Designed miniproteins, single chains, continued (2). Designs and how they scored, part 43

Each design is a single chain, and the fold is of that chain. pLDDT is the mean over its residues in the fold that is shown.

## One batch from the design tools (miniprotein)

Design m5477
Fold by ESMFold2-Fast:
Structure m5477 (fold): chain A 90 residues (1-90)
Amino acid sequence: AVIQELAKQAVEIFKNKLASASPNVSSEDLAYQAGVEFAKNNKDILKNFTVEEREQLKKEIGIELQKQGFLLSNESINAFLKGIEYELNQ
């Protein structure tokens, strides 16, 4: 339940970044920035996740993107996850 709710929040943050983006910012850079912001908003819960729970979150984010009609490249999804990892290691 929590992981599905987090996936919806992650997609919403990414959508908000796309809506406010300048035309000179790449989708990969936007995804990375969205991942950083998502992790800042959820740092305490995400720090307690196991590797398996992080992988489940990745899957649920992909499912939520598909449900909302967003086709993101694997490169953008990976950039989002790198943003999360970066923030959690600060």
Scores: mean pLDDT 80

Design m5478
Fold by ESMFold2-Fast:
Parts: structure tokens; C-alpha cells; sequence
Structure m5478 (fold): chain A 64 residues (1-64)
């Protein structure tokens, strides 16, 4: 169902978001705090933006 798909996407986004943040922290470790935040944000965005688009598409189907 659309609700099951929504829940799975939310779970996937949470899991992959955590992994991307961890990866971003590893990449940014030696940088100044502002640059660390930027690098972490970029790594998270690479994962969360595509999943966010899918979540919006599923939400649109549910709201129809």
C-alpha cells in the first residue's frame, strides 16, 4: 500500500541519512567547524534529497 511505501521510505531516509552524516563527519574531521557543517550538509543532501522527492510523490498519491 501507499502507506507501507511511505513508512519504508521514511525508514530508509533515516538510516541512509545517519550513514551520510557519519561519512560527512569523517570527511570533515580536520576542518574548521563551519566547513565541517558544510561538508556534512552536502553529504546528507546527496542522500536525503532524492528520498525526499520520492516521499513527496507518495504523499501526493495519498492526498489525491
Amino acid sequence: SLLERLQELQREMAEKGREASRRGRELAGDKPPLEQAEIIGQESAKVTFPLGDELNAVRDEIDA
Scores: mean pLDDT 78

Design m5479
Fold by ESMFold2-Fast:
Structure m5479 (fold): chain A 74 residues (1-74)
Amino acid sequence: YSDQAEEYFMKGSEYQEQGDNEKASEYFKKSAKYALKSGDTLLAWGSAVMLESLGDKETAKKIKEEIKKLKEKQ
């Protein structure tokens, strides 16, 4: 999952630099999903911040909530 999440984050950044904010958002969402599955809270948080900057505040909020849950020990 971690390698996949990093790959999607890189693609999102590339599309953002090209001005394709919709594709950038799509790849940052994919990055966050895979980062959360692997427990990579830093990458998931980074993806959420990028999504928020692109205007997807609701998805970013949900990702940040999932990160908070992952940090809580049972």
Scores: mean pLDDT 81

Design m5480
Fold by ESMFold2-Fast:
Structure m5480 (fold): chain A 79 residues (1-79)
Amino acid sequence: SLDQQTADYYDELADLAERGRLEEVARRLQHMADSLASSTDPEDQRLAEQLRRAAELAERGDGKGAAELLREVARRYRG
């Protein structure tokens, strides 16, 4: 399902963050957040905010914090 594919993608980003690929993670998350921020859907706006927070953690070198947030997002899409 789309939700499973979305969850898998966020888990992949969490794995990248745990491996220290923080610049790549921050860039990808910022791009996604910018796309979602143009939506009028409140759920998209909340997701954009969570992705911006994860990007900021990655930019500050907190790969574990970024991964934790991303896995929480993935969990929501799985149910």
Scores: mean pLDDT 85

Design m5481
Fold by ESMFold2-Fast:
Structure m5481 (fold): chain A 122 residues (1-122)
Amino acid sequence: SVEQLLKSLDQISSNLKDEVENLLELLKQGKLEEVLKSKLAHRLALLDLYSKGRVPPSLQKQVEEFILLDVKESKGLKPEVLELVLVALARVVLKEPKLLEKIKEVDPQLANEVEEKVKELL
């Protein structure tokens, strides 16, 4: 259920606070490629941080650039993992609707799936 996926994301974020701070520090250093190569759980925790409005204002644009590049990593994921990614991205889009249009430019099919998850969260 969507409620179980949301609980799973909250649990991931609660367990990975230090790891997310390390990803933000890598973004400050311009090490975007290292962030993209980090574990999926760490990247999901960063998406969750952004969706909750907890990213420092100075890093907002860098995190948004990461999100758009990370979208392609969702291809070929197992259905259970893809559902977590879609819910995380739906919460991101609820926080910043303009990102949905940018995701559509990168992956139109994934954007449609994210948009359907947004409707489920409303």
Scores: mean pLDDT 85

Design m5482
Fold by ESMFold2-Fast:
Structure m5482 (fold): chain A 100 residues (1-100)
Amino acid sequence: MVSDLVKAIAANDEDKAKELLKNMTPEQIRTVVEEYKADIDKLIDLAEEVGNKDALDVLLEIKEKKIEEQYKDDPLLRDLEIGVLHVEHAVRLTVMRLKE
């Protein structure tokens, strides 16, 4: 399952990636991003589209940590990037809720 999602993303097979991601657990999502270094931004978009809120929450935690590490010496840019991430998350959750 985890390796199948990584392969689908690498092959740019969006339909298969969506099918797999729809039923993945938070633990499997952490493995995909942290161990296999999958494209987190692509996974965030796919998680919203398939309606997997748990996956979206985990992906945002991982992305926020990456932003903190990337901008550790630039607090203003760090806070701006995290703020944008939080606003986008709220919008994505609202869109997913409306599609239910």
Scores: mean pLDDT 80

Design m5483
Fold by ESMFold2-Fast:
Structure m5483 (fold): chain A 86 residues (1-86)
Amino acid sequence: MEPTATVEEYIDLLLRSGRGVITREEFIAWLQETRGMSEEEAEAYFKLLDKDGDGVITVEELVEYLRSMGIDVTPEELSEEIERRR
């Protein structure tokens, strides 16, 4: 039950927030709905991504995480994909 989200799934989360960040509540709800994870499991993964502990995941934090998973993406590429999904 590893959260191996695609770049497109993260872009969708950013679009749904309308704030250019993914909140803890949005991320947990998404993992519960799409992955069948418990709230406790989803929160553990959110905390892994939320390096600053500010309760949100930024585009820059997502890029760092995705690159650590072997996905070569930049903040500019994510911003362009967000525009393409509008």
Scores: mean pLDDT 71

Design m5484
Fold by ESMFold2-Fast:
Formats: structure tokens, sequence, C-alpha cells
Structure m5484 (fold): chain A 118 residues (1-118)
């Protein structure tokens, strides 16, 4: 199941994010950040596959990111975001859509910004 794979990779991304937050060695922390970003990107790929399966059509990563960026702009304008994490996700989606970023580049930015929050 694509949704089960998305959940599995998301859990791995969170595990490595937690390891990065606790790590005091810069080199080791950077490795955990890279792993968190890689697994988050894989989770997002399987979310796209889940949506493709539900809708019965192919969705490009670019199209998916552009739709998320549009939804994120609407959420910010309507004041729907109640957490700092939600704001970071929304801003990352908007930037990824505007700059044509890959899922991996988007995922890395999310991980790095969440680490800055602690």
Amino acid sequence: SHIEKAQEYFEKAMEYLEKALKEKDEEEREKYIELAAEYLAKALKYLIKTEEEILGKKISEKEWIERLGEAAREAIENGDLKTEEGRILAEAYIKAAEEGKSLLELSREIVEKLIELK
C-alpha cells in the first residue's frame, strides 16, 4: 500500500530528525539531517502515489508542489495556521512552488527549519 509506505518513511524521517536534535557532533548531526530529508522526500513521493491511485491519474512532483503552494498561500491569508510548525511547512511549500524545487530540496528545507525551532 502506498499510504503505508508514506507512513513508514514519515516515521523514519521523524526518527532521524529527533536524532539530529539530540546530536552534539556537527558532522554526525549533518548526516542525520540528510537522512531525515531523504526519508521525508520518500514519504512525499508515496503520498503523491496515493493521490494518483485515488484519482486514477498521474501527478508530477512539480504539479503536486504547485498545488500545495497554492493551498499554503490560502491558509496563510485566511489565518488558518495555528502552530509555528504549520507556518514553516506553508512557507516551505510556497517557496518550493515559486522556485521549482524538488521534493528532496523541499524536504531538506523543512527539516532544517524544524531543527531551528528545536
Scores: mean pLDDT 87

Design m5485
Fold by ESMFold2-Fast:
Structure m5485 (fold): chain A 79 residues (1-79)
Amino acid sequence: SPSAEEKRQKMAERLRREVEAEVARLEALGRPDLAEKLRRVVTEALEVQLNGSAAEREALAERLAPEGEEIEAALRALE
């Protein structure tokens, strides 16, 4: 069976693919600013998920929640 680390890497790869689709959609809608913001937020989240402590993962949710909400609100407004 794959190790816990290998499973985390596969989950990260799947999330990256999903985010790439969303980034492409934002760029097609003429919002490269939101595409860049989404890439930054996801990169930061993945760094903590793959390399962070349990405490850092808990703190990440609080820290990134406002940016995540802003991106989601902007996406809803564009649809």
Scores: mean pLDDT 75

Design m5486
Fold by ESMFold2-Fast:
Structure m5486 (fold): chain A 109 residues (1-109)
Amino acid sequence: MEPEVVELDDEEAEELREIAERTRLQALILILNGVDPEKYREYLVLAGALLSRLENGQRLLAASVIEEVREANEELTKELIEKLGIPEDATNEELRERVEKLLQERKQK
């Protein structure tokens, strides 16, 4: 089977970029709290690679990559609620603030 390739418009690319950034932030929060860091590092790599492609103006992506990032986002959102009590409606800005706080706490020891 030929891989299914989708062409994103600018709006779709921006929405996917937001989801990829969210996935990266969610994975970082779990890793920084010691929740299965080996597993969630793979999600950091996945989300980071997609972000890099989108930031370089790439609009042709394999549908499977988009699906993998969306599925990772759903899993990570559930884990953040169940393990850390972080609500599903937390914004990317709130998640960035949580990451910065966790990184500052690590710099003190």
Scores: mean pLDDT 82

Design m5487
Fold by ESMFold2-Fast:
Structure m5487 (fold): chain A 70 residues (1-70)
Amino acid sequence: SLVDNTILNTFIESLPSDLQDKFREIRQNSTDLDDFFQQSKQLIKSSDLSTETEVALYLQLIGTQEDLRA
């Protein structure tokens, strides 16, 4: 289960509180890890975030994805 993934949980818990709830919902609605990352990228792109926050969040997401492939 994605809910039991320590690396993924650490990533979500590092986010601002308003984004944490949205990412927890994506995690709950995702069928697998690839679905989670695909939905997460769409959330980042569709969110009313500053360019700096969007870039930082995207890099953190990619780093998390790489850690989970290791």
Scores: mean pLDDT 81

Design m5488
Fold by ESMFold2-Fast:
Formats: C-alpha cells, sequence, structure tokens
Structure m5488 (fold): chain A 70 residues (1-70)
C-alpha cells in the first residue's frame, strides 16, 4: 500500500508546477518572436495536477493560434 502524500512531497509538487509554469513562460517569451514570424503564438493558461493510485497526472491548458482569442 502506498502512503499518503507527505507535506514535503506536496511542497515539491507545488514547486514543480510553479517552476514548470515559469519555464513555459520563459520559453514562450524566448520563442514568441520566432513563432510570430511563423504565424503562431503559444500561451499557457494553467497547469493542473492530480494524484491517482500514487501516480501524478499533470494537465496543461495551452493555446496555440495565429492570433489571440476574442
Amino acid sequence: PLPPLTPEELEKLRDFVRRLQATLADWQAGNAAEAAAGGHTLTVKSVRVRLENGQLVVEVDAELTAAPPP
């Protein structure tokens, strides 16, 4: 049987999500000019994490488009 997630592991998970969002934002900023030249832009809206049977499921809500949504 798997133990429940510890406070330390929860903190690491939160840190992971935060760093992932920051990394994606940095990547988007660095590649925005190149993407715009190609007619595309990428925007990360949110990152959601859940735990199921001791496995982590990470869902990223991102939008790829040639123009911002209305």
Scores: mean pLDDT 65

Design m5489
Fold by ESMFold2-Fast:
Structure m5489 (fold): chain A 74 residues (1-74)
Amino acid sequence: SPMRELTIKVFRITALLTEAEIYLKQGKIDEAQKALNEAEDLYQDVKKKYGSKYPELVKKLGAQIQEMKKALQA
């Protein structure tokens, strides 16, 4: 179902952002950046397919990605 597919993608984005945070705390910047890049690719797919139907969810995911980008630039 579309909701099941969306749920799996959201879970994967969240898992990748958690992985990026763990790598960042370990000083593994390249690994953190790779996890963030994968999360951004999945986010763009979610935004394209579900952005009009679930704008609040897409906004929340986008904010989490921007926060991780900011953390990696510090």
Scores: mean pLDDT 88

Design m5490
Fold by ESMFold2-Fast:
Structure m5490 (fold): chain A 82 residues (1-82)
Amino acid sequence: AIEEIRRAAEELGRLTGAEEEIRELAEKLVQALEDGDFEAAREYYRRLAEVAERAARGMSAETQLRVHQALARIHEAIERAE
């Protein structure tokens, strides 16, 4: 779960150019999951998704699809963490 989140966040940063902001939100998301705070984890995921989608706005359809796929992997990792 944590490994998947870190890898997907790294990919999102490269795709969007928002590397620092996405990294910081991903670290907060990981910490919330480690603490068992799923409400905080969902909030950090929402913020991370908003940043990534906003940065990808106006990029190619292919890049936007890759952004959505990386976000889906993070969401699935959160759901599996339970």
Scores: mean pLDDT 84

Design m5491
Fold by ESMFold2-Fast:
Structure m5491 (fold): chain A 125 residues (1-125)
Amino acid sequence: SVAELIEDFLIEKLRGRAPLVRYAAPGELPEDTIAKVIYRGNLRRILLNPNVPFSEEVAYAVALAYGIILLAEAGEETPLENGVYYLTGKESEETIRRADAAVRRALGKSVEELAQELVDYVKKS
């Protein structure tokens, strides 16, 4: 599945514990949600909306979700409420900026660059 390909990509790119990537159950996510990020204790998970086909927009949401996980691991400010955040493609400029900075520190690349690499990875598979 595309969720498994995204997880494999993150495992390959990340030296730390990669988040689990799964499809949410039908009706589990709000209608306007692309992905849900979960960070609670040792749980790091990205749930994809099964009704949203994989695209550059989904790849960007995954890259931002990873940035949010990195912020949480560092004890930095996050948009997480009770360890959860819903990515809609309409994230605040501040959330995007913080997540991008975290990805740049961890991987030496931007969220946009990580998202593009993910698109290329999925398209080659």
Scores: mean pLDDT 87

Design m5492
Fold by ESMFold2-Fast:
Structure m5492 (fold): chain A 82 residues (1-82)
Amino acid sequence: MTPYERAALELERWVRAGVSPEQVKADIERDKKELEEFEKSATPEQQERLNYRKETLKIIEESMKEAGYDLEKALELVREKV
């Protein structure tokens, strides 16, 4: 699964769950903090997984910003690149 495919899957889950854009922003910020803490002790193998997650979160953030924080529009933007 590519970072774009993963980003589309996560955005689709949030849309289906009826999660607010504010909650999505909070979830992204929490994930970023967890990644920063994990990166401090990451092995080379774990670093590959961290890079994948960082790229996925970046795609989600950029699509959300481009969509004006409209989750359904952000999902459409990501799906165009899958």
Scores: mean pLDDT 82

Design m5493
Fold by ESMFold2-Fast:
Structure m5493 (fold): chain A 108 residues (1-108)
Amino acid sequence: SMMPYDPEKARELLKEGKKLLGEGKFEEAIPLFEEALEILKKSLGEEHPEVAEALRELGGVYALLGKLDEAIPLYEKALEILKKSLGKDHPEVKETEELLKKAKEAAK
C-alpha cells in the first residue's frame, strides 16, 4: 500500500485475525484487530460501518476470553455506529444487540 492508512491493509488484518480465531489463537488476534481498528478510524472516520465491524470483532475476542468488561463497551460503540449508519431495524444492528445482550447476561 502507498498510503499510511490504507483500508485494504485493515481488511487484510481483519481476515488474518478471523483466521487466528478459527485456530483458537484469541490473544494473538487482538493486536491485529486493534491495528485494523486504528487504520479504519484514520482512513474512513470513527463513525464508519467498517469501524463498527472492527469493534465487534475485537469485542468478540474479549468475550471469548471472558473479558466482558472490555467486550461490552466495544459492542456498545459498534451498536451506536451501526444504528446511526444503518438504522435500528437493520440485521447487523440486531446481531450486535444480541451479542451485547449475551455479554451483559454473562457478566451478571
Scores: mean pLDDT 87

Design m5494
Fold by ESMFold2-Fast:
Structure m5494 (fold): chain A 88 residues (1-88)
Amino acid sequence: MKKLKVKGYIKFADGTVAYFEGELEVPENLKVGDKIKGKGKVTVNGQTYDVEFEGEIVSIEGNKIKFKGKLTLADGTVVDVEGTLYIL
């Protein structure tokens, strides 16, 4: 496993989009179908929250990764999400 710094957007099931900055833990060689986990901060409507997520890679295009999975908020709330992340 390796850690990558990433930035991007996370879309919640209700259609809300939040900006994300953080780290992604991935296999040494990335491919579609790989399981990933990440942690960082999401910013939505001017408020910032600490989050963790787990998911599966659905597409890779250069440094752009799309995933689907679940995001856990600091209060323990778990929500379904889709994300688009850019490896830095």
Scores: mean pLDDT 83

Design m5495
Fold by ESMFold2-Fast:
Structure m5495 (fold): chain A 55 residues (1-55)
Amino acid sequence: SPLDAAIDATVARMAGQSRAEQVRILTEFRDELLTVVSEDEADLLVQETARRLAA
């Protein structure tokens, strides 16, 4: 899905970055998601992005 592709691209951007840069990237991603999905859905997608990064 387009959202899965966006999550994977965001994980790739965060990989190997500092914690501060990872937080910045996740914040930008959440702001982008809020243009197309609800706040609750954006929070779930951000959580899934962080989970995939940690895997």
Scores: mean pLDDT 87

Design m5496
Fold by ESMFold2-Fast:
Structure m5496 (fold): chain A 100 residues (1-100)
Amino acid sequence: DDEVLKSLTPEEKQEILTLLSFLARAAELVHEGRMTDEQRQAALDAADYLIELAKKHGLTSLQKLAEEFKRAIEERDPERAAEVAKKLDSYRNKVLEILK
């Protein structure tokens, strides 16, 4: 993913960062047992959008992470949600480093 991320426009990187931040918060809500049905639907829609962006750009690791997130949200698994939130934060930090 690193070489592909470096080739993205600043706007494309910012879109990914925005989605990653939203998904990380959604994963925290599942971990806390506090996610509403409306929040769940919004999180699933955002995950689907991130999956399509990852496929469009060939970001294989990001696609896998978004799919793992989608599963955690669908299953309302607090332990998996906590693990995914950490992975989302790590990926977000990688994108921020590439932005300099």
Scores: mean pLDDT 80

Design m5497
Fold by ESMFold2-Fast:
Structure m5497 (fold): chain A 55 residues (1-55)
Amino acid sequence: SNGYEILTGVEVSVAVAKNPELKPIFEKGELVPVPGHGIGYRLSKEDAEKIKKAI
């Protein structure tokens, strides 16, 4: 209902290593704790999809 998705710091790091243009996209995200994975990024579903496609 909120239109957001949480990506782990590992997923974001892999995506940015492959496509550095994604860095400004995930920097808009809220830093949130992810159980078992440390810090994640709460992103819009559109922005999360862009990052996931780069992995």
Scores: mean pLDDT 79

Design m5498
Fold by ESMFold2-Fast:
Structure m5498 (fold): chain A 74 residues (1-74)
Amino acid sequence: RSAEERVAEVVAALSTLSKEDLRSLARQLLALAEREGIEVPEEVRAIIEDPNASKEQLLEAIETILRRALEAAA
């Protein structure tokens, strides 16, 4: 199945998590992406670092990181 379908399934599962759990996960994924040399947009970093970021913004940040990671792995 497509990377988009995989990312959508993960994001749907994560939508049940709290905002703080999502921020923690997003920080972990960002650190992993940086270790693997995967380019993450500054916009995504800004969202993860913003204490006023919404749950929806954090989910979008996670989706962006996962999509880029899957593209880099191909």
Scores: mean pLDDT 79

Design m5499
Fold by ESMFold2-Fast:
Structure m5499 (fold): chain A 79 residues (1-79)
Amino acid sequence: SELEKLIEEAYQKGYELGKKLIETLSPEEAKKKLEEIIEKVRKEAQELVEKTKNPGYLKLAEAFEKGLKEGYEEKLKEK
């Protein structure tokens, strides 16, 4: 229940950020920024799992990445 709420929150934060990338940047800059954010989030989640031994950080990172990509792609189709 609590984990499900955090996963949904992570997805929504990613979704809104993905949309903002397309709204504020050129298509080329938005794609580059999307890739940078994904790489950073993956690295940070992996480091947190190694330090805390809690795999939940990977689930939150995956939800955020899914939201980020979906928000990005949905907004990109409007241009």
Scores: mean pLDDT 84

Design m5500
Fold by ESMFold2-Fast:
Structure m5500 (fold): chain A 63 residues (1-63)
Amino acid sequence: MAVEAARKAGEEAGRKADNVQTGGILGGRSGLDAAEKMGATNDQLSYAGGEGVRAGAEAAKAK
């Protein structure tokens, strides 16, 4: 659930980004924030951050 929340938040942030790199950065930040709100453990936060970056970059690329 925490990683899913991170992926969705990352995708949302990436959609607003101008390019793939910015999408990844914003996606990672939003993904970590979403996972933290769900009470993710440190290990889950590391994974969720990466998923947010990936989702954000993909959303930015899909424009």
Scores: mean pLDDT 77

Design m5501
Fold by ESMFold2-Fast:
Structure m5501 (fold): chain A 86 residues (1-86)
Amino acid sequence: DERDRRLAEEILRRAAERFGFASAEEFLRRHRELAERARETGDEAAREEVRRMGLVLAEAALELFEELGDEEAAEAVRRVIESGRA
């Protein structure tokens, strides 16, 4: 669905901006590199950064869904954020 694709692109764009990246593509590339390093080497710093990037993505998604009035999607994301912090 083109609508779902546009929502995903907007979420990625907002997350990239929050992390100081120039683009969503740069954010995704960095995330993949860190996730691969964490998986292959057990790098704790890389694992922690991947976790932080995931949280920023979830926060960007929550903000967007709240702006759009999609309360069901917003509540689902909110539960994920709360569970990850518990």
Scores: mean pLDDT 81

Design m5502
Fold by ESMFold2-Fast:
Structure m5502 (fold): chain A 67 residues (1-67)
Amino acid sequence: MLEEIRKTLEEGVKQGKLDEGVRKAIEMADKYIEEKNLTPEERRRLAVELTAHVLDAIGEQLDKELA
C-alpha cells in the first residue's frame, strides 16, 4: 500500500499534477482502511507514513520550482 501511494505521488510530481496525485493517494488509503478494517493504531501509522510521503512530494515539487 505505502509503495503504491509513493508511486502515485511521484507520478503526480512528474506530470505536474501533484494535487491530483495527493487526492488519489488519499483515496487509496481510505479504500485500504475500509478493505482491511484497520485498527486505530494501524490507521495512525498509515496516516503518519502518508503525511511523510506527501511532504516529500511537495518538497520535490518546490525544488523543481526553485531551480
Scores: mean pLDDT 78

Design m5503
Fold by ESMFold2-Fast:
Structure m5503 (fold): chain A 98 residues (1-98)
Amino acid sequence: MEIIFTDKPFEEFKPGDLVFLEVDSFNNELAQKLEKIEKEKGITIIPYKFVKNVPLTNPFSGSGVLLIPENISLEKLKQLIDFITKGADIKRIVIWKK
């Protein structure tokens, strides 16, 4: 499984890509816009945010945003992504930092 870091726009993503999108805030309007982009481009988008502490019971916030420790190492980040995608036939993961 390949992990790519990018700051480039959605136009550069290919069908089948799993994209982690850094967000400062997440609301219903943004959720609807992301769903439309997913359908139009054939990609899956997981919004994420850096936090000081991740809840023990669920790494997703009540809004569906993935919470990632702000001090996470690249190795630990790869392990987290591998765990989340375990059993899925995903060839390319793109981490988009704004």
Scores: mean pLDDT 68

Design m5504
Fold by ESMFold2-Fast:
Structure m5504 (fold): chain A 94 residues (1-94)
Amino acid sequence: MQAELEERLEKLRKRIEELRKKNKHPDVLAALDVLEEALELARTLSDAQAEEVLRGVEAALKELEKGIEEGRYEIGAAMALMHVSVGRLAAESL
């Protein structure tokens, strides 16, 4: 994995850890678990496949953070799961 992808992955891991500390809503925690699994998957993939997974996780975290700020935990979590699924499917197409 290129250094830039490793740095992006580490930043995403830290964002997940911060959200886990600040929010205990069960739907949010379940979404964060799926995001962590996606990051571990990205470590086992090619750089091109990892890029697609990381893009999905970045979009997922943005939607989850927005949902938390707006008090819409369930919709934020659902949107996050959708973005992770899209990223994983894009990686499988490579």
Scores: mean pLDDT 86

Design m5505
Fold by ESMFold2-Fast:
Structure m5505 (fold): chain A 95 residues (1-95)
Amino acid sequence: EQQEKAQALSQALKSTTVADLLKLVPEFKQYEPEITDMNKSALDFLLSWPDANASEEKAIRDIALGRYSSLEELSQVTDLSPWWREKLIKLLEEN
């Protein structure tokens, strides 16, 4: 179950586009996605986020690597702001 949840989390992020992410979380526009980025997976865009601080980059990489086994575990990640955790959980619930 734990590893399955981590894989599901990674897969859900891969199935969401940047355009869909902006619909669910309009504040994400602060990361300045280009028009050419709109068709990219949200995961690929998050991994390429140029303005991420070291803690946010680590958390994004850990999500991509499937290191979080549940939404509850993700909600407890201190390296992401509470805002980021909330929006990522919401995105996963929509998929």
Scores: mean pLDDT 58

Design m5506
Fold by ESMFold2-Fast:
Structure m5506 (fold): chain A 78 residues (1-78)
Amino acid sequence: MTKTYEVTLTYPNEEAALAADRILVRYVLEKGAVISDTQRLSDTVIRLTVSGLTDEEAEELRRELEAHGVEAEIREIG
């Protein structure tokens, strides 16, 4: 069962931001993720709405982002 998540990403540097972008694009293309309601909260913080992922895929996304130095807060919203 796929769910909708609010994802808040904090980037320590530009390399982490580029890594996050590549990971998110891969999840859209390979996992069927849909990204909407992108909000830039500051120079280092972005909030996204991500749908089309299972709980397992959302946890995998969080772990991959954190492995690249991106602080990822993922909260189920629907």
Scores: mean pLDDT 84

Design m5507
Fold by ESMFold2-Fast:
Structure m5507 (fold): chain A 58 residues (1-58)
Amino acid sequence: SSLQLQLLHDVYQIVHDASLLVAERALKRGKLDLAQQNLQAAQHTDQYSQQLLSQIQS
């Protein structure tokens, strides 16, 4: 349903934002590996979000 797709999109947006926040805090603390992992997570989540958005708007 459109509601399920919208909720999934919202979850991806939350995960993306949380990953960026963790990456920022990790960088400020010199935790480069943690920052890199979270930046990669944000990148993958954004890709999934874009694919899902295309389906919702179809």
Scores: mean pLDDT 82

Design m5508
Fold by ESMFold2-Fast:
Structure m5508 (fold): chain A 80 residues (1-80)
Amino acid sequence: VGKDVAKILRGLQQRVRELAEKGEISEEQAREAIAGLEEAARAAEAGDLEKAIALVRELAERVPELREELEELIELIKNL
């Protein structure tokens, strides 16, 4: 389960890069989002889904432009 969650989190990194390429978010915000998603993915791979959810939630608060997508991901993780 944790490895599947990590794959979803890393997949979202690609979407973050696409948003930055289109100019919808700044390159700085994209870097912060990608770093946060990678940290959350590593927590999920370690089996710490509670930490993964907490990290994604914190990221949603720091990068409001991604809030809706990150909140959807939190709900998806909670329902696994």
Scores: mean pLDDT 78

Design m5509
Fold by ESMFold2-Fast:
Structure m5509 (fold): chain A 97 residues (1-97)
Amino acid sequence: MIKFIDVKIEVNLETGEVKITGKLSKPISEFTLRKIIENAFKELGIKIKDLEVKVNPETGEFEVTIKTERPLSREEAEKLAEYFKEKYGANVELTLH
């Protein structure tokens, strides 16, 4: 099972920009990580406008930049953090702007 380590989620509550950075317990393809992110946002009912995914195949470090169709509420941002905690057992830091 894919495990996320030390995930940081940064949400701009005014612009709809979301940045997710962290480390995976094992490297995965950018395609696989893209699917994980798309499924997370789909389950939360949040529509993605633009999605950029970068994974370091040697370290498992990743960076995901997301533009949502509308800005997230504080509650939606907190639900996103909780999703990664519950589904992947991640240590999640949430920062709101």
Scores: mean pLDDT 83

Design m5510
Fold by ESMFold2-Fast:
Structure m5510 (fold): chain A 87 residues (1-87)
Amino acid sequence: SPKDKIKIPEKYKEFLENPPEWAVEVLERLLTSKDPEIQEEAARILAGLALKGDTRVKPALEKALTSPNPKVQEIAKIGLEVIEEVE
């Protein structure tokens, strides 16, 4: 299962259960951060929201597939695979 390919840190559990309305927009912006660690963390949180069934993340994950950071691309692919399994 795609869920087995990505481990979301426990520190995000509460955020993933009840994300604020603006969360997806902010995370999408962080995908273009100058810091690769921030880019990767934003991608992981977006994938975590996909794992929780939040389909609002789909456009942000599709944008992440075009990232020059190959780790961001990998995480985005896993997140989109999860959304496809739920739909």
Scores: mean pLDDT 78

